# Ledger of designs, part 61: designed miniproteins, single chains, continued (5)

Each design is a single chain, and the fold is of that chain. pLDDT is the mean over its residues in the fold that is shown.

## One batch from the design tools (miniprotein)

Design m18099
Fold by ESMFold2-Fast:
Structure m18099 (fold): chain A 80 residues (1-80)
Amino acid sequence: AVSANEVGLVKQAIAELKDQSLSASERAAAARGLGKFIKEKPSAVKPVLDETVAALKDLLEDSDPSVRNAAAEALGTLIA
């Protein structure tokens, strides 16, 4: 069963990815955390999958290479 709390954590990570006031390291950490969540609890991501994919794709256009790499890694977990 998917809990509202777990979906909330995914939504929080998506919000952090979009927050330009956060440092590149914080946004990269959010992307990595989201990727790990996709791998460990995919059922919590499925209800917001389209939003998750869109946010990670947007992050691939980021100016910081560590942020782009984290987003690519997280997207990779979706196709495995």
Scores: mean pLDDT 78

Design m18100
Fold by ESMFold2-Fast:
Structure m18100 (fold): chain A 83 residues (1-83)
Amino acid sequence: SMEEMEKILKEVEEMVEEVREMVERFRDAPPEKRRRLRNLLRGIEYEREEIEKSKTIEEAKEEFGRARELFEMARELVRELER
């Protein structure tokens, strides 16, 4: 449904914004960790674009699942950076 698509798009946009904040917060982190975090951000942005191009809610859910996996990787990387 359109409501489900709007919810998915809102949630992935919130993930993008949160990872952008992570990139800014850890701007002074070691170069390799900063690169990985930026790569994860780019991956989530790519999945957001794929969701927007999805013709079915099922396709959007699959792309959203990939975005969530990347988002969880970013959250784990942040936990490592906070140690």
Scores: mean pLDDT 88

Design m18101
Fold by ESMFold2-Fast:
Structure m18101 (fold): chain A 69 residues (1-69)
Amino acid sequence: MEELIEALKKLSPEERERLFQRRADRLHQAVEEMKGLSPEERRKRLDEVGAQIDEELLTEAKEIIQKKN
């Protein structure tokens, strides 16, 4: 959590918006994939997907920062 926030602060507004748009698209796709699941499975899947999205966002942010150095 803290690491993600710190990484996002190092990005330009345009880079952050681009990442957020990509994550929104990923979340929308994940919700579509969950339509066949039970309520309990959806809850667990949402927790997993949220963690995965945060990890992907952090990885992409770190890559952008690394390329600037």
Scores: mean pLDDT 76

Design m18102
Fold by ESMFold2-Fast:
Structure m18102 (fold): chain A 61 residues (1-61)
Amino acid sequence: MPSADEQIFAVLADYLQHRRLSRDEALARLREIFREAGYSEEQIDRKLAQLDRFLAEYEAA
């Protein structure tokens, strides 16, 4: 089984480099990975909000 970190990097690679996932799909997969890794819903929401902002800035570049 890949680690949570490996799963996160795979999702980001599929979104950012391979363009195989939409941003909504990437964020949904990351939410599940963070939840399985033991993060609270508050921590997940904060992490995903930061990632969504980062991905939006990346898409604008």
Scores: mean pLDDT 74

Design m18103
Fold by ESMFold2-Fast:
Structure m18103 (fold): chain A 75 residues (1-75)
Amino acid sequence: SMEERERVAKEVLHAAMALLAGDPTAETLLARALSRMSPEERAVAERLIAELKAAPPEDHDALLARMARTLRELV
């Protein structure tokens, strides 16, 4: 459903924020949320997560905002 897709997108975003905060459960939360996405949605989310992991801390806020916008468009 659209509501399920929106919830999963929000879970991915929250898990990405947890990852940047150093939360040890973040990888498990990410894997769970990503597994519930379509293959196309998951590919986009995985690329955005990889960009976040590679980015310096000063770029994190801008990348999170871009991720939130991109994931919102996927629903």
Scores: mean pLDDT 83

Design m18104
Fold by ESMFold2-Fast:
Structure m18104 (fold): chain A 65 residues (1-65)
Amino acid sequence: AADAAAQARAGAIGDENRKFVLEVRKKYEELLKQGKEALDAYIEEHKDTVEGRILEALRDFEEAG
């Protein structure tokens, strides 16, 4: 039962992370509406947070594609 139990716990963590990522995406969209400068300033100020890292990754992804 090792793999099934590990996957069930990973799924619960994944669900929590998914909700968090959706909230961060909403914040990204709100910041983008305020302007790219506001988004950049927020990312720089929050670089030490998980939220800031996700926002930075989203910005980099948009810049690349």
Scores: mean pLDDT 72

Design m18105
Fold by ESMFold2-Fast:
Structure m18105 (fold): chain A 77 residues (1-77)
Amino acid sequence: SAADRLRAAFATLSPEQRAALTDVLRAALEDGVEAGREKLAEVLAEARKTLSPEEVARLEAAGKVVLAIAEANLAAS
């Protein structure tokens, strides 16, 4: 399920990273998928300053799952 994919993606992330992706999901659901993409880009830009490339890659992969779920939910609404 979409929820299972989201949980799996979040399992490898820190609490701070999960909070940031929750903000991405909220932005996408409230203001549209493009707003979610902009928020994810901001989150990744900040992450690149302090996190390893491997950690950034995990965060980006999880963020893409979040945006895909938001897009599917908006299309179903």
Scores: mean pLDDT 81

Design m18106
Fold by ESMFold2-Fast:
Structure m18106 (fold): chain A 75 residues (1-75)
Amino acid sequence: MDEEIEKLIKERRKKRAISTLNYFAKLLESQGKKELAEKVREAIENEDYDTVIEIAKELGLNSVLKAAEILKELK
């Protein structure tokens, strides 16, 4: 019966996951992987979390993978 609270929790989870993906893009830029960082930013903008999952899996970044999975599930 706290539908508003559940909605706020869902929105908070979504915002945290988005922040993780944005941090990942910045990390890639700092490592000189500018093309990959741009691909991640485009995927976030287009809500194409499958692309982020693929990149995170290739790089072995479980925290980013989990964040992208959460965003895909909450879509």
Scores: mean pLDDT 81

Design m18107
Fold by ESMFold2-Fast:
Structure m18107 (fold): chain A 97 residues (1-97)
Amino acid sequence: SMQALLERVRKLLEDSSPEDQERALALLKELYQSIQDYEAKGPSPINELEWSVKVSTTTSQLFRLTPDSKRQDLADLLAQELGLNREALDIIVQSAL
């Protein structure tokens, strides 16, 4: 559930500022809604491109709000809970440095 995912991300970000935590949780909610929207639209080259840009932009922002030591844990969590490509997330984490 979204609530369970939010709780797990909140725990990963417990050492971050309250402002960064709030922003990260807002981005996570946006990402979750974007997944539902993408699944509802069905497959097409345009939807794939829009989805790729949305995932890249949102996860990049989310990783920048996450302490460096927690970024791989967050990537694992996003891959496990949201079905995002783990190899793609690793590239985004490296770009956030």
Scores: mean pLDDT 80

Design m18108
Fold by ESMFold2-Fast:
Structure m18108 (fold): chain A 80 residues (1-80)
Amino acid sequence: SEEFEKLYKKAKELIEKARQLVESMRDKLTPEEVAFLEREIERLEKEVDYAKKNNDIGRLKRIVSRLEDLIKALEELQKK
């Protein structure tokens, strides 16, 4: 599905953006906070791969929404 492929690409781009944001804030976060965020991003990446294997567009949409919320939270944290 074209819609599925667009969402999958968006999810992968959001995962990479989240990783870059965490790396950019490494000096502002504790090592424990960095480890927690890196594990959460890895978990979301595995969920994206699972959604792709099962052609689960509903799950993929929910993951994209969760990634967008995470990025927004990280961007707000970066500004402080």
Scores: mean pLDDT 88

Design m18109
Fold by ESMFold2-Fast:
Structure m18109 (fold): chain A 75 residues (1-75)
Amino acid sequence: STLEALAESTRRDVEELLAVYADDPELVARLRAILAKLEAAKTEEEIKEAIAEAVRLLLETAVERALKRREEEKR
């Protein structure tokens, strides 16, 4: 149940990024691929792997967003 709750939370985070980055076709494609992998995962190991991949992409995107925001704030 905890793993299922974490997968659902991760799915929601990916969906939120899809909304935020709708204008970035390359990132949208990567986010959709991760979302599909999360939806297709059926075994505990597949779910853990899908979550790990999603978390890595979420972290990468958060760092890129923070850097972009800092550059915008300097103007």
Scores: mean pLDDT 79

Design m18110
Fold by ESMFold2-Fast:
Structure m18110 (fold): chain A 78 residues (1-78)
Amino acid sequence: MVKALVVLATPGPDSIHLEAWLAEREGSKVTLVEKLAEATVPNTSNEETERAAQPFAEEALAKAKEAGAKTGGVVDAS
């Protein structure tokens, strides 16, 4: 059993909704266990989006580390 950080991105016309989940992997099966962080960021420019997403990314990584997840295992499942 491996714990991983999974990030889901839902793009809209003016914003991107981001959710960070703790996931457990058993072979090919991935189960979302706990929502670690959630944010809505502007979808206007890469620079503004990245800047607005920074607090979300920091919170998600911190909570994932506390939960024992590998922080290099980000999967986009939009």
Scores: mean pLDDT 73

Design m18111
Fold by ESMFold2-Fast:
Structure m18111 (fold): chain A 56 residues (1-56)
Amino acid sequence: EEEAARAMAENHLATYLKKHPDISEEEAKKLYEDMVELHRTRTAAEVHRWLEEKLK
């Protein structure tokens, strides 16, 4: 469901912002939208792998 995808994306974005406080609001919004799309179309495990690669 889209609400679940948004909640997951919001959680991941919050974690990313804590590790990368220098990120702009525009970049944060882009990441949020990408994450919502991924959670909508991919499994949670696949989304987790994409974030893990990005958040090394």
Scores: mean pLDDT 73

Design m18112
Fold by ESMFold2-Fast:
Structure m18112 (fold): chain A 98 residues (1-98)
Amino acid sequence: SLEELRKILDSDDFEIVDYVRINDRYVVVLLRHKKSGQEMYIIVDLVKKRVIFAYDITHKTILAVSDEVKDKKEEIFKIFSSEDDIEKIAEKLKPILE
């Protein structure tokens, strides 16, 4: 699973700090940019092998959102901006992404 996430991200600029499986398709990942120390949450689609959502923790802003989840953008943003525990984030994202 860690190896699979690293292949999808295809970048050595980021450290995978933590990750929690939301369901059989989606994973939430806590990333740290190695040079800046900036932290972000991303949602990874394991089926399409791509990042579908990216959230900047420091600035509480959306960095990227795919068309597949644009209708859920505000709901996902609220979860990332109000929770500080990745496992609670994953639990709250589960009903939104299925």
Scores: mean pLDDT 86

Design m18113
Fold by ESMFold2-Fast:
Structure m18113 (fold): chain A 55 residues (1-55)
Amino acid sequence: SEIAALEEQIAALREQRAKEDDPFTQGVLDVAIAVTNVVLRKLKKKEEEKRKEEE
């Protein structure tokens, strides 16, 4: 699912962040993780609302 794909992407970004030594690139990765996490939360909420309306 799209949600599972985003969760896997976040895990990959966190792994990359842990291996990164450059502070600027670490900041970029932190922002990417935060943005992807916000998108994931919004998608989860929309899917929950959609399922509730379809019940």
Scores: mean pLDDT 80

Design m18114
Fold by ESMFold2-Fast:
Structure m18114 (fold): chain A 76 residues (1-76)
Amino acid sequence: MSVEEIIKEFKEKVKGASEEEIKELALETAREIASYPFDDQLKALNAMFQELTKQLDFEKALEIHNEVIDELMKLR
């Protein structure tokens, strides 16, 4: 699956999801992209954060985004 397809699937799945579901989806997406090149990981992180800020308050979006970054760092 391309990183663009992963990003598209994430955007579709977060629509109408709860905060807890969004967090789990973001972490699952982080694990999926962990094996991708750094440029693709950065592209996915930026797109995911943009969607998080549309679905959640900024503070919650930033909290989840930081957890996603931590998850990626653990998988390196």
Scores: mean pLDDT 83

Design m18115
Fold by ESMFold2-Fast:
Structure m18115 (fold): chain A 60 residues (1-60)
Amino acid sequence: MTPEEAAESARRAFDLADQGREATFPPLPYPLTSPEGREVLDAAGRAMGEHLARRQAEAA
């Protein structure tokens, strides 16, 4: 999984959670302590922040 794919998966998962549906993240092919794992976590965190900001704007 690339960081870009992880960010997209995170956005989709949060979108499904907003609809009251269960969401699953695909398994990572490398340890979270690796550089690639850190990039994936960073990308997912960024996607979560973007999702929350968008939700806040739309809900207002």
Scores: mean pLDDT 67

Design m18116
Fold by ESMFold2-Fast:
Structure m18116 (fold): chain A 62 residues (1-62)
Amino acid sequence: MLSDEDEKAFAVAALFDDEAMLRRLVARHGEELLRQAPALLARLDLSEERKAAILAFIRSLV
């Protein structure tokens, strides 16, 4: 389960293209992050193309 702090870290990493933070979150949460990522990304002001790219990146690490 992602903590509120990890959800905020994910949002910041997604908005600012922080791949290092995304890799750390995947290492900590694995498939759980992949399951929660669509809902977390839906709350962010990002293009659908960018959201899809982030999901593909997470999937490649899991």
Scores: mean pLDDT 84

Design m18117
Fold by ESMFold2-Fast:
Structure m18117 (fold): chain A 81 residues (1-81)
Amino acid sequence: SDEKLAQAKDAIDRAIAWATEEALRVPAEQREAVLASMRAMLEALTDGLIARLQLSPEDAAALRAHLDARLAEAEAQVRAA
């Protein structure tokens, strides 16, 4: 449902915001390792949300696309700092 998809997107957005703040607080030489860890964590979170909320294949694909787009934005922000 649209409500479940929106809820899952909000959860991903909050997790990315928190992880981005964490990445920006570590020394620059550690940031790529933090981004790699963040990617793995967010992928696992996304899979968990798909399972927990019983998202349709269409909504699951939309959630994964949202993760990819938001993660790219976060990586660009961290690398620009």
Scores: mean pLDDT 87

Design m18118
Fold by ESMFold2-Fast:
Structure m18118 (fold): chain A 60 residues (1-60)
Amino acid sequence: GLEEVEEKEEKIKKILEEDPNASNKEIADALGMSPAEASLLIRYIERGGVFSDAEVAAIA
């Protein structure tokens, strides 16, 4: 459900707070998820106004 997405979102935010240059692969490896899932969650965070499209693209 949405609760799982929110939990993963918060974990991604914590990783980016520690290392703002972390790649999708590094985030995926740290959280035990696929790079595709990490990319989707980063895009979900973007919709919340945390990152611009350019910043999300730079992380990918």
Scores: mean pLDDT 67

Design m18119
Fold by ESMFold2-Fast:
Structure m18119 (fold): chain A 78 residues (1-78)
Amino acid sequence: MELPAPEEAYRQGVAVGRALASQPSVTAEQARAELRAVAAAIPDPEIARAYLRGVAEGAAEEGRDDLAAAARAVEAEL
C-alpha cells in the first residue's frame, strides 16, 4: 500500500474537516488529539501536512475556526 498523493490527502482532509465541523459536540481538544494520532500514522510529513491543511480548510468553510486552529496546531508540530 502506497501513501496517497498530497492532493488526494488534502481532498480527504477537507471531507474530514467538514464532517468534524458538522458535529457540535466535537471540541478543539478532541479534534487536536485525533488529528495528532492520524498524523503520527502517516510516515510522510508532506502527505500529513496536506491532510491537515485540508482538515483546517474544511472546518473553516463550515465556520468551525476552533477545529481549523486545532488542525493548524498539529501541522506546526510536524
Scores: mean pLDDT 82

Design m18120
Fold by ESMFold2-Fast:
Structure m18120 (fold): chain A 63 residues (1-63)
Amino acid sequence: MSQEDVEAAQKALKYREELKYKLIEQGVPSGDADAIAEVTFAKAGVEADGDFKRTAELVEEAV
């Protein structure tokens, strides 16, 4: 496993978490915010065809 892939995966997860908290700050209930962030993360992963770096970029764009 390359260090770059690990770092990209960690960034994607970080942006997912940032999206969740951004939604909570905008008044979305925590459970709904988590569900929206998870759906966004899953869609990004599918669109990126398993590319962790592209997944991180797509999730960051959603924040």
Scores: mean pLDDT 79

Design m18121
Fold by ESMFold2-Fast:
Structure m18121 (fold): chain A 94 residues (1-94)
Amino acid sequence: LTVEVEDIELPGKDTVAKIEVKVNKEGDYHTALFLEDESGRQIASVAVKDGETATFEVELKKGEERKIIVTATVSDASGNLVERVEKEVVIKVK
């Protein structure tokens, strides 16, 4: 499992960040993405296929900095969790 996501810096006039998460997991697996805030509150979740990019929108205030935790979970055909990857994304509005 590979998860590609980058930190985002927005100009002060833009308050909506687009978080693009690319996932690569070869084989017959089910991959799900979960976005959580720093307190562990779930913001969004989506099922994703190998090589797909999932896009999430997060609204911020001017001058705000927010940490988003992106968790990818991989389950087998029987629904058993086989792999988990966690990434931190920092979003900053100037």
Scores: mean pLDDT 79

Design m18122
Fold by ESMFold2-Fast:
Structure m18122 (fold): chain A 103 residues (1-103)
Amino acid sequence: MEAEIRRKAAERALEVANLSIDTRLAKGEITEEQAEVLREFAREVTELAEEKGAEAAVEEAKKRLDEISKKSGLSKEDILQLVENIADEFRRAEEELRRLAER
């Protein structure tokens, strides 16, 4: 049950992150190249959250802010916001799924 809850929470967090990235791309706020970097990073962060939980995923992601910022050309604050949004959605989804599983 716990592993299944984390897997589904990670899927939900990635879905929301990709929707946000695609929306920014559609509005012309980021380039296709920037969107690809962000999608790959979002996938890595959600995989870490599934394996180690949201807190550990945020800690590991923070170590990579300089790398992803340089690779994407976006600010470290933009990358951190993406990480925090993923972690928040993961926790929200995990709580929701856990509550439903108890019914």
Scores: mean pLDDT 86

Design m18123
Fold by ESMFold2-Fast:
Structure m18123 (fold): chain A 87 residues (1-87)
Amino acid sequence: AERAALEERIAKLTGDPTAVAPDAAHAEYADKLLNAPTLAEAAKAAMLGHILSGTTVDEDTLEKLLAKLQEKYGLTDEQAAEIRAAV
C-alpha cells in the first residue's frame, strides 16, 4: 500500500504531457528519501523516482547510496538490484 501510493505519486509527477522539470522531480524524491518512513519499499520508490527524473548517477555514488540505504532502511539485495537495473 505505501509503495503503491508512493509509486502513484511518482507516476503523477512524471506523467505530465508537457515537459516535467527533471530537477524538480529529483529534488522532491531526494527529500522523500531523507524524510520518508524508514521502510525499504519507500526508499526504493524514492530512488526509482530520482533515476526516472533522468538524473545521471555516477556508479560509485550509486553503490555508496545503495549501501547506506541497505544499512539505514533495510533495503534488500533484490531491491538494490532493481534500482541498479533502472540506471
Scores: mean pLDDT 59

Design m18124
Fold by ESMFold2-Fast:
Structure m18124 (fold): chain A 59 residues (1-59)
Amino acid sequence: SEEEIQERRHRAIDLGAESALYRMKGWVYRKEGKDEKAEELYRRADELDREMQRILAEI
């Protein structure tokens, strides 16, 4: 239904925003020389991006 499509779009936006926040935090940790912590945050961002892309592929 149209309502289900709109809810999926909203979820995709939220996941994208959360992914962007983790990438920003990862960038800060990398600038501080904390590569392991940056890698962890980038990995989480990638997982959120994959979930977002999965949802968008079904719309």
Scores: mean pLDDT 88

Design m18125
Fold by ESMFold2-Fast:
Structure m18125 (fold): chain A 82 residues (1-82)
Amino acid sequence: DAALRERVARLEEELRRAAEAGDVAALREELARRAAAGDRLAALALLAAAGVLREELAPEEVAALRAQQAALAAEAEAARAA
């Protein structure tokens, strides 16, 4: 949990720097590709960045990433309950 949060923060910082450089679209596409491949960290990073990149993320992409995050949270809760 803490390690995942730290890596999301690093990805947010990289996304912020890419935004300043104008490379946000390329970084977003790479993160989306990783998230589609099952990289839950990339999915969380995209969700965290959704407020900044709202106009560049399709609503369907945001919904899919939220579904992945919800599935991760449910899995973690089920493991803790066992």
Scores: mean pLDDT 63

Design m18126
Fold by ESMFold2-Fast:
Structure m18126 (fold): chain A 101 residues (1-101)
Amino acid sequence: MQQLLDEIAEELERLAKELEEYAKKSPNVDIQRDLQLLARSLRIAAEAVRNGDVEKAVRILEHTAEMLEDLAKQYRDVDPELAKFLEEAAKRVREIAEKLR
Protein backbone atom coordinates (compact mmCIF):
# COMPACT_ATOMS: atom_id res chain seq x y z
CA MET A 1 0.00 0.00 0.00
CA GLN A 2 2.60 2.63 1.02
CA GLN A 3 4.71 1.82 -2.07
CA LEU A 4 1.65 2.41 -4.29
CA LEU A 5 0.94 5.75 -2.58
CA ASP A 6 4.58 6.82 -3.07
CA GLU A 7 4.41 5.84 -6.77
CA ILE A 8 1.17 7.82 -7.20
CA ALA A 9 2.67 10.87 -5.46
CA GLU A 10 5.74 10.67 -7.73
CA GLU A 11 3.52 10.47 -10.83
CA LEU A 12 1.59 13.58 -9.69
CA GLU A 13 4.88 15.42 -9.02
CA ARG A 14 6.13 14.47 -12.52
CA LEU A 15 2.91 15.79 -14.10
CA ALA A 16 3.21 19.02 -12.07
CA LYS A 17 6.77 19.44 -13.41
CA GLU A 18 5.55 18.90 -17.00
CA LEU A 19 2.90 21.63 -16.50
CA GLU A 20 5.51 23.99 -15.00
CA GLU A 21 7.88 23.36 -17.95
CA TYR A 22 5.08 24.02 -20.46
CA ALA A 23 4.20 27.25 -18.58
CA LYS A 24 7.83 28.48 -18.85
CA LYS A 25 7.82 27.93 -22.63
CA SER A 26 4.46 29.65 -23.22
CA PRO A 27 4.51 33.33 -24.33
CA ASN A 28 0.89 33.65 -23.08
CA VAL A 29 0.73 35.00 -19.51
CA ASP A 30 -2.77 33.59 -18.90
CA ILE A 31 -1.58 30.11 -19.90
CA GLN A 32 1.50 30.52 -17.65
CA ARG A 33 -0.70 31.48 -14.67
CA ASP A 34 -3.28 28.71 -15.24
CA LEU A 35 -0.68 25.95 -15.69
CA GLN A 36 1.25 27.09 -12.59
CA LEU A 37 -1.98 26.98 -10.57
CA LEU A 38 -2.71 23.43 -11.81
CA ALA A 39 0.86 22.33 -11.03
CA ARG A 40 0.48 23.67 -7.48
CA SER A 41 -2.81 21.75 -7.06
CA LEU A 42 -1.11 18.52 -8.19
CA ARG A 43 1.78 19.06 -5.74
CA ILE A 44 -0.73 19.61 -2.89
CA ALA A 45 -2.51 16.39 -3.94
CA ALA A 46 0.83 14.52 -3.98
CA GLU A 47 1.57 15.74 -0.43
CA ALA A 48 -1.91 14.59 0.69
CA VAL A 49 -1.22 11.15 -0.86
CA ARG A 50 2.16 10.89 0.91
CA ASN A 51 0.48 11.85 4.23
CA GLY A 52 -2.19 9.17 3.74
CA ASP A 53 -5.00 11.74 3.37
CA VAL A 54 -6.52 9.86 0.45
CA GLU A 55 -9.94 11.54 0.70
CA LYS A 56 -8.37 15.00 0.44
CA ALA A 57 -6.16 13.86 -2.46
CA VAL A 58 -9.14 12.45 -4.42
CA ARG A 59 -11.13 15.69 -3.96
CA ILE A 60 -8.21 17.83 -5.17
CA LEU A 61 -7.53 15.50 -8.13
CA GLU A 62 -11.19 15.44 -9.25
CA HIS A 63 -11.33 19.25 -9.16
CA THR A 64 -7.95 19.52 -10.94
CA ALA A 65 -9.11 17.12 -13.68
CA GLU A 66 -12.20 19.31 -14.27
CA MET A 67 -9.97 22.41 -14.52
CA LEU A 68 -7.61 20.63 -16.94
CA GLU A 69 -10.59 19.64 -19.14
CA ASP A 70 -12.04 23.18 -19.07
CA LEU A 71 -8.67 24.75 -19.98
CA ALA A 72 -8.21 22.22 -22.82
CA LYS A 73 -11.52 23.42 -24.29
CA GLN A 74 -10.57 27.10 -23.83
CA TYR A 75 -7.12 26.72 -25.44
CA ARG A 76 -8.12 24.40 -28.32
CA ASP A 77 -8.13 27.23 -30.89
CA VAL A 78 -5.17 29.12 -29.35
CA ASP A 79 -2.78 26.21 -28.73
CA PRO A 80 -4.04 22.80 -29.98
CA GLU A 81 -0.86 21.03 -28.80
CA LEU A 82 -1.43 22.38 -25.29
CA ALA A 83 -5.12 21.41 -25.45
CA LYS A 84 -4.15 17.80 -26.32
CA PHE A 85 -1.57 17.75 -23.50
CA LEU A 86 -4.19 19.03 -21.01
CA GLU A 87 -6.74 16.40 -22.16
CA GLU A 88 -4.15 13.63 -21.65
CA ALA A 89 -3.19 15.13 -18.26
CA ALA A 90 -6.87 15.21 -17.19
CA LYS A 91 -7.24 11.52 -18.16
CA ARG A 92 -4.14 10.59 -16.13
CA VAL A 93 -5.39 12.56 -13.10
CA ARG A 94 -8.83 10.89 -13.26
CA GLU A 95 -7.21 7.43 -13.50
CA ILE A 96 -5.09 8.21 -10.42
CA ALA A 97 -8.17 9.40 -8.49
CA GLU A 98 -9.97 6.12 -9.36
CA LYS A 99 -7.01 4.05 -8.11
CA LEU A 100 -7.11 5.92 -4.76
CA ARG A 101 -10.83 5.21 -4.14
Scores: mean pLDDT 85

Design m18127
Fold by ESMFold2-Fast:
Structure m18127 (fold): chain A 96 residues (1-96)
Amino acid sequence: SMEELIEELERLAEEAGELLKKYVETGKEEDKEKLLETLKRMVRLAVEMGVTKEELEELLEYLKKKEADPSLSEEQKLAAKLLAEAIEEVLEELEK
């Protein structure tokens, strides 16, 4: 159901926040990969909830601009970069 998808998305968002904090603290590739996997799961759930390829492409452009925004913290820029990578990978999956 839509309610179950929203609840799962909220759970994954909380997990992604914790994983981002851990990756910022450790700098380890393993922690980055876990974060990226969680972000990809969130993007796939958004697609199941009706987010279109066009909307994902618009979000991707927005996030790429945020990566270069000097007013954002390094953590916010990193989050934007990793979410952009997750969206790009899911868009590739949708083309197969």
Scores: mean pLDDT 84

Design m18128
Fold by ESMFold2-Fast:
Structure m18128 (fold): chain A 74 residues (1-74)
Amino acid sequence: DDIWREIEEIMRKMPSMTPAGVAVAVIEAYGLLDELERRGADPQTIAELRKRIDELARQALDAADREIIDLLLS
């Protein structure tokens, strides 16, 4: 219950994180997913959450790169 809440919070905050923040958030989220798997959570659910976290992280990093490029071109 609490672990699911933490994963949801990480996913919610990820789009507005700095690149360093995204890296830490992914590590934390993967640790929480590993704990859920050890507690008997469905492997398919874990795989889907990992995929969603990866996509959110990729989107956040792409957005940060675009912002940096925009600043350099200004």
Scores: mean pLDDT 79

Design m18129
Fold by ESMFold2-Fast:
Structure m18129 (fold): chain A 74 residues (1-74)
Amino acid sequence: MEEEIERARPALEEALEEARAGKVDPSTALLIERVHEAYERDPGGGLRALEEELEALRAEAEERGVSLEEVLAA
């Protein structure tokens, strides 16, 4: 898991820089920021926690009949 996190780090940093530069759409930018927060909060468990969180957010969006972007922005 830690090895997978280390492999993803360069791609995540590049994606975050693009999001901050306004090169991606708002929903993608919100998702990238969430991923970065998960890595900073718990690098060893962040990816697993993020996957569970994203799945919960998708379920919440479906239940509430709103877009995933609206849930991410809240």
Scores: mean pLDDT 64

Design m18130
Fold by ESMFold2-Fast:
Structure m18130 (fold): chain A 69 residues (1-69)
Amino acid sequence: SHHEADRYGAGGATYALSGDGERAEAYLRKAAEAWGNEEARRYLEQAAVHARQGDGAAANRYIGQAGKA
């Protein structure tokens, strides 16, 4: 559901910005699975990749793009 996607996305953003790329990736993957919009799902998958690489700022920008899709 969008509500679950929003919860996982917010958790992913928090962990990404605090440098916990492993937890951020896990949360963003869950957000992508819960999101029914394919464009939003692709943005969340990109956010997960950047979070895993330690780029919390890029991850957070992609989470924002998912919310606009």
Scores: mean pLDDT 78

Design m18131
Fold by ESMFold2-Fast:
Structure m18131 (fold): chain A 93 residues (1-93)
Amino acid sequence: MSNAKKVTLHINTGEDTLEEIKEKAQKAVDAKPEELKVIITNGPELTTPLLARIAARDVVKAILEAGVKPENIEYKPIGQPGDEAMKREVERM
């Protein structure tokens, strides 16, 4: 029995602090999965494009510093006002 380990990490900016995001990303990387995907969603508190962009930059930076590759980071829009701005910043990194 040898399972290929695929890990999908879900991050929500309304539920997770930057420290919690960094810790979750580090644990996922440390597990050394064969495939790692990070999905970011926007919290309801990020109601303006400016706040969403700042949060996206900080979140992506924390994930990259934990060792996640840029191609494994995705933003999933969930109908929040900041979705477009956050997706743009995540895809830019």
Scores: mean pLDDT 73

Design m18132
Fold by ESMFold2-Fast:
Structure m18132 (fold): chain A 140 residues (1-140)
Amino acid sequence: SMEEAKEIVREIAKKLGLDLSDEEVDSIAEIVLAISKLEKLRYSAKYAHEGSLVFLPHLPESIEEKAKIVLAYVEGVTLKLTELSESLLALYKKYGIGLDDSREKIAAFVLLLVYMTIKYTLGEEEAKQIFEEIKKFLEV
């Protein structure tokens, strides 16, 4: 549910040392619910996750194009994380994500790491704009 997604976002944000407004929690939780329903990778997302966050400094000028690349990366990483080896699962357990955790927890972890990276590299206003554009692509 939306309330469960908000609680997951708040808990993981706390573990990552992120201080989020209620508006940021609501926005990220809506994206978490949309991404958690993915049964398969979108074709573009398969390429984005291979590029890692190293390509953030090379994002195009437009907010729309940035949002498409960020969404593809988040979708690809989220789906790949659900198929992880035991060594990577041990790392995620440190942040309160386990083998029996929901897809929503994995999506929230990936989204919060990406949001934090964008917020601290591009600034808070641009991070919010990119995530609002992502919501439009997900129709949430």
Scores: mean pLDDT 71

Design m18133
Fold by ESMFold2-Fast:
Structure m18133 (fold): chain A 68 residues (1-68)
Amino acid sequence: GALSAEELAEVERLGEEAIRAAEKLGPEHKQKVERGVKTVLENGKAGKMSGRGAKAAVLAGLQDALDS
């Protein structure tokens, strides 16, 4: 099912932290992570992704940016 309000807020908070971390790497990294977070939130709201899956996707996107 779709993310609960609590799960959505947690993913949004984690996404904001990931965006701040990526911003230190440069504007291209920030934009990439921002797009990823937006997609994860949209998929979560549509019931296409679990709360655990959404958090994992945000962290994977940040890790990909850090490895670049």
Scores: mean pLDDT 81

Design m18134
Fold by ESMFold2-Fast:
Order: structure tokens, then sequence, then C-alpha cells
Structure m18134 (fold): chain A 72 residues (1-72)
């Protein structure tokens, strides 16, 4: 494939990963709030936090998960 097509594929994959990460961050906030209200189990909230770490294990995301875990 031409280099331009490879770059486009990599950019598309990068954007897809970023979109999944943002969705996971938003979902973790929603499920933590629901768990705090007793609407869902703490297990479901922990699964959402674990998905966030699985998608991108950066210091920023680790801190975010630690903060949200403390809210449970």
Amino acid sequence: EPIAEIIQKLERESQAKKSRLEAAKNESLIVIEKAQRGVVSEFEALEALYRLIRLDETPENIRLVEERYQEL
C-alpha cells in the first residue's frame, strides 16, 4: 500500500482508540454515580474502571481510576 494509505489507517485506528478511551472514561463516571446510589453493584463500577486501564495504562489514567475508586 502507498505510505499515505498506511498513515490514514494508523490515524483512523488512533482516533478509534481515543474514542473508545473517552467512552470508557464517561462510562466509569456514570457507573460510579449509579453504584453510589445503589442502582448498580460496585463490581460493575470496578469493571468500568478496569476497562479504562486496559485501554490505556498511562499515569494520567491510573490517577483517574484511583480517584474514581475512592468515590465508591
Scores: mean pLDDT 76

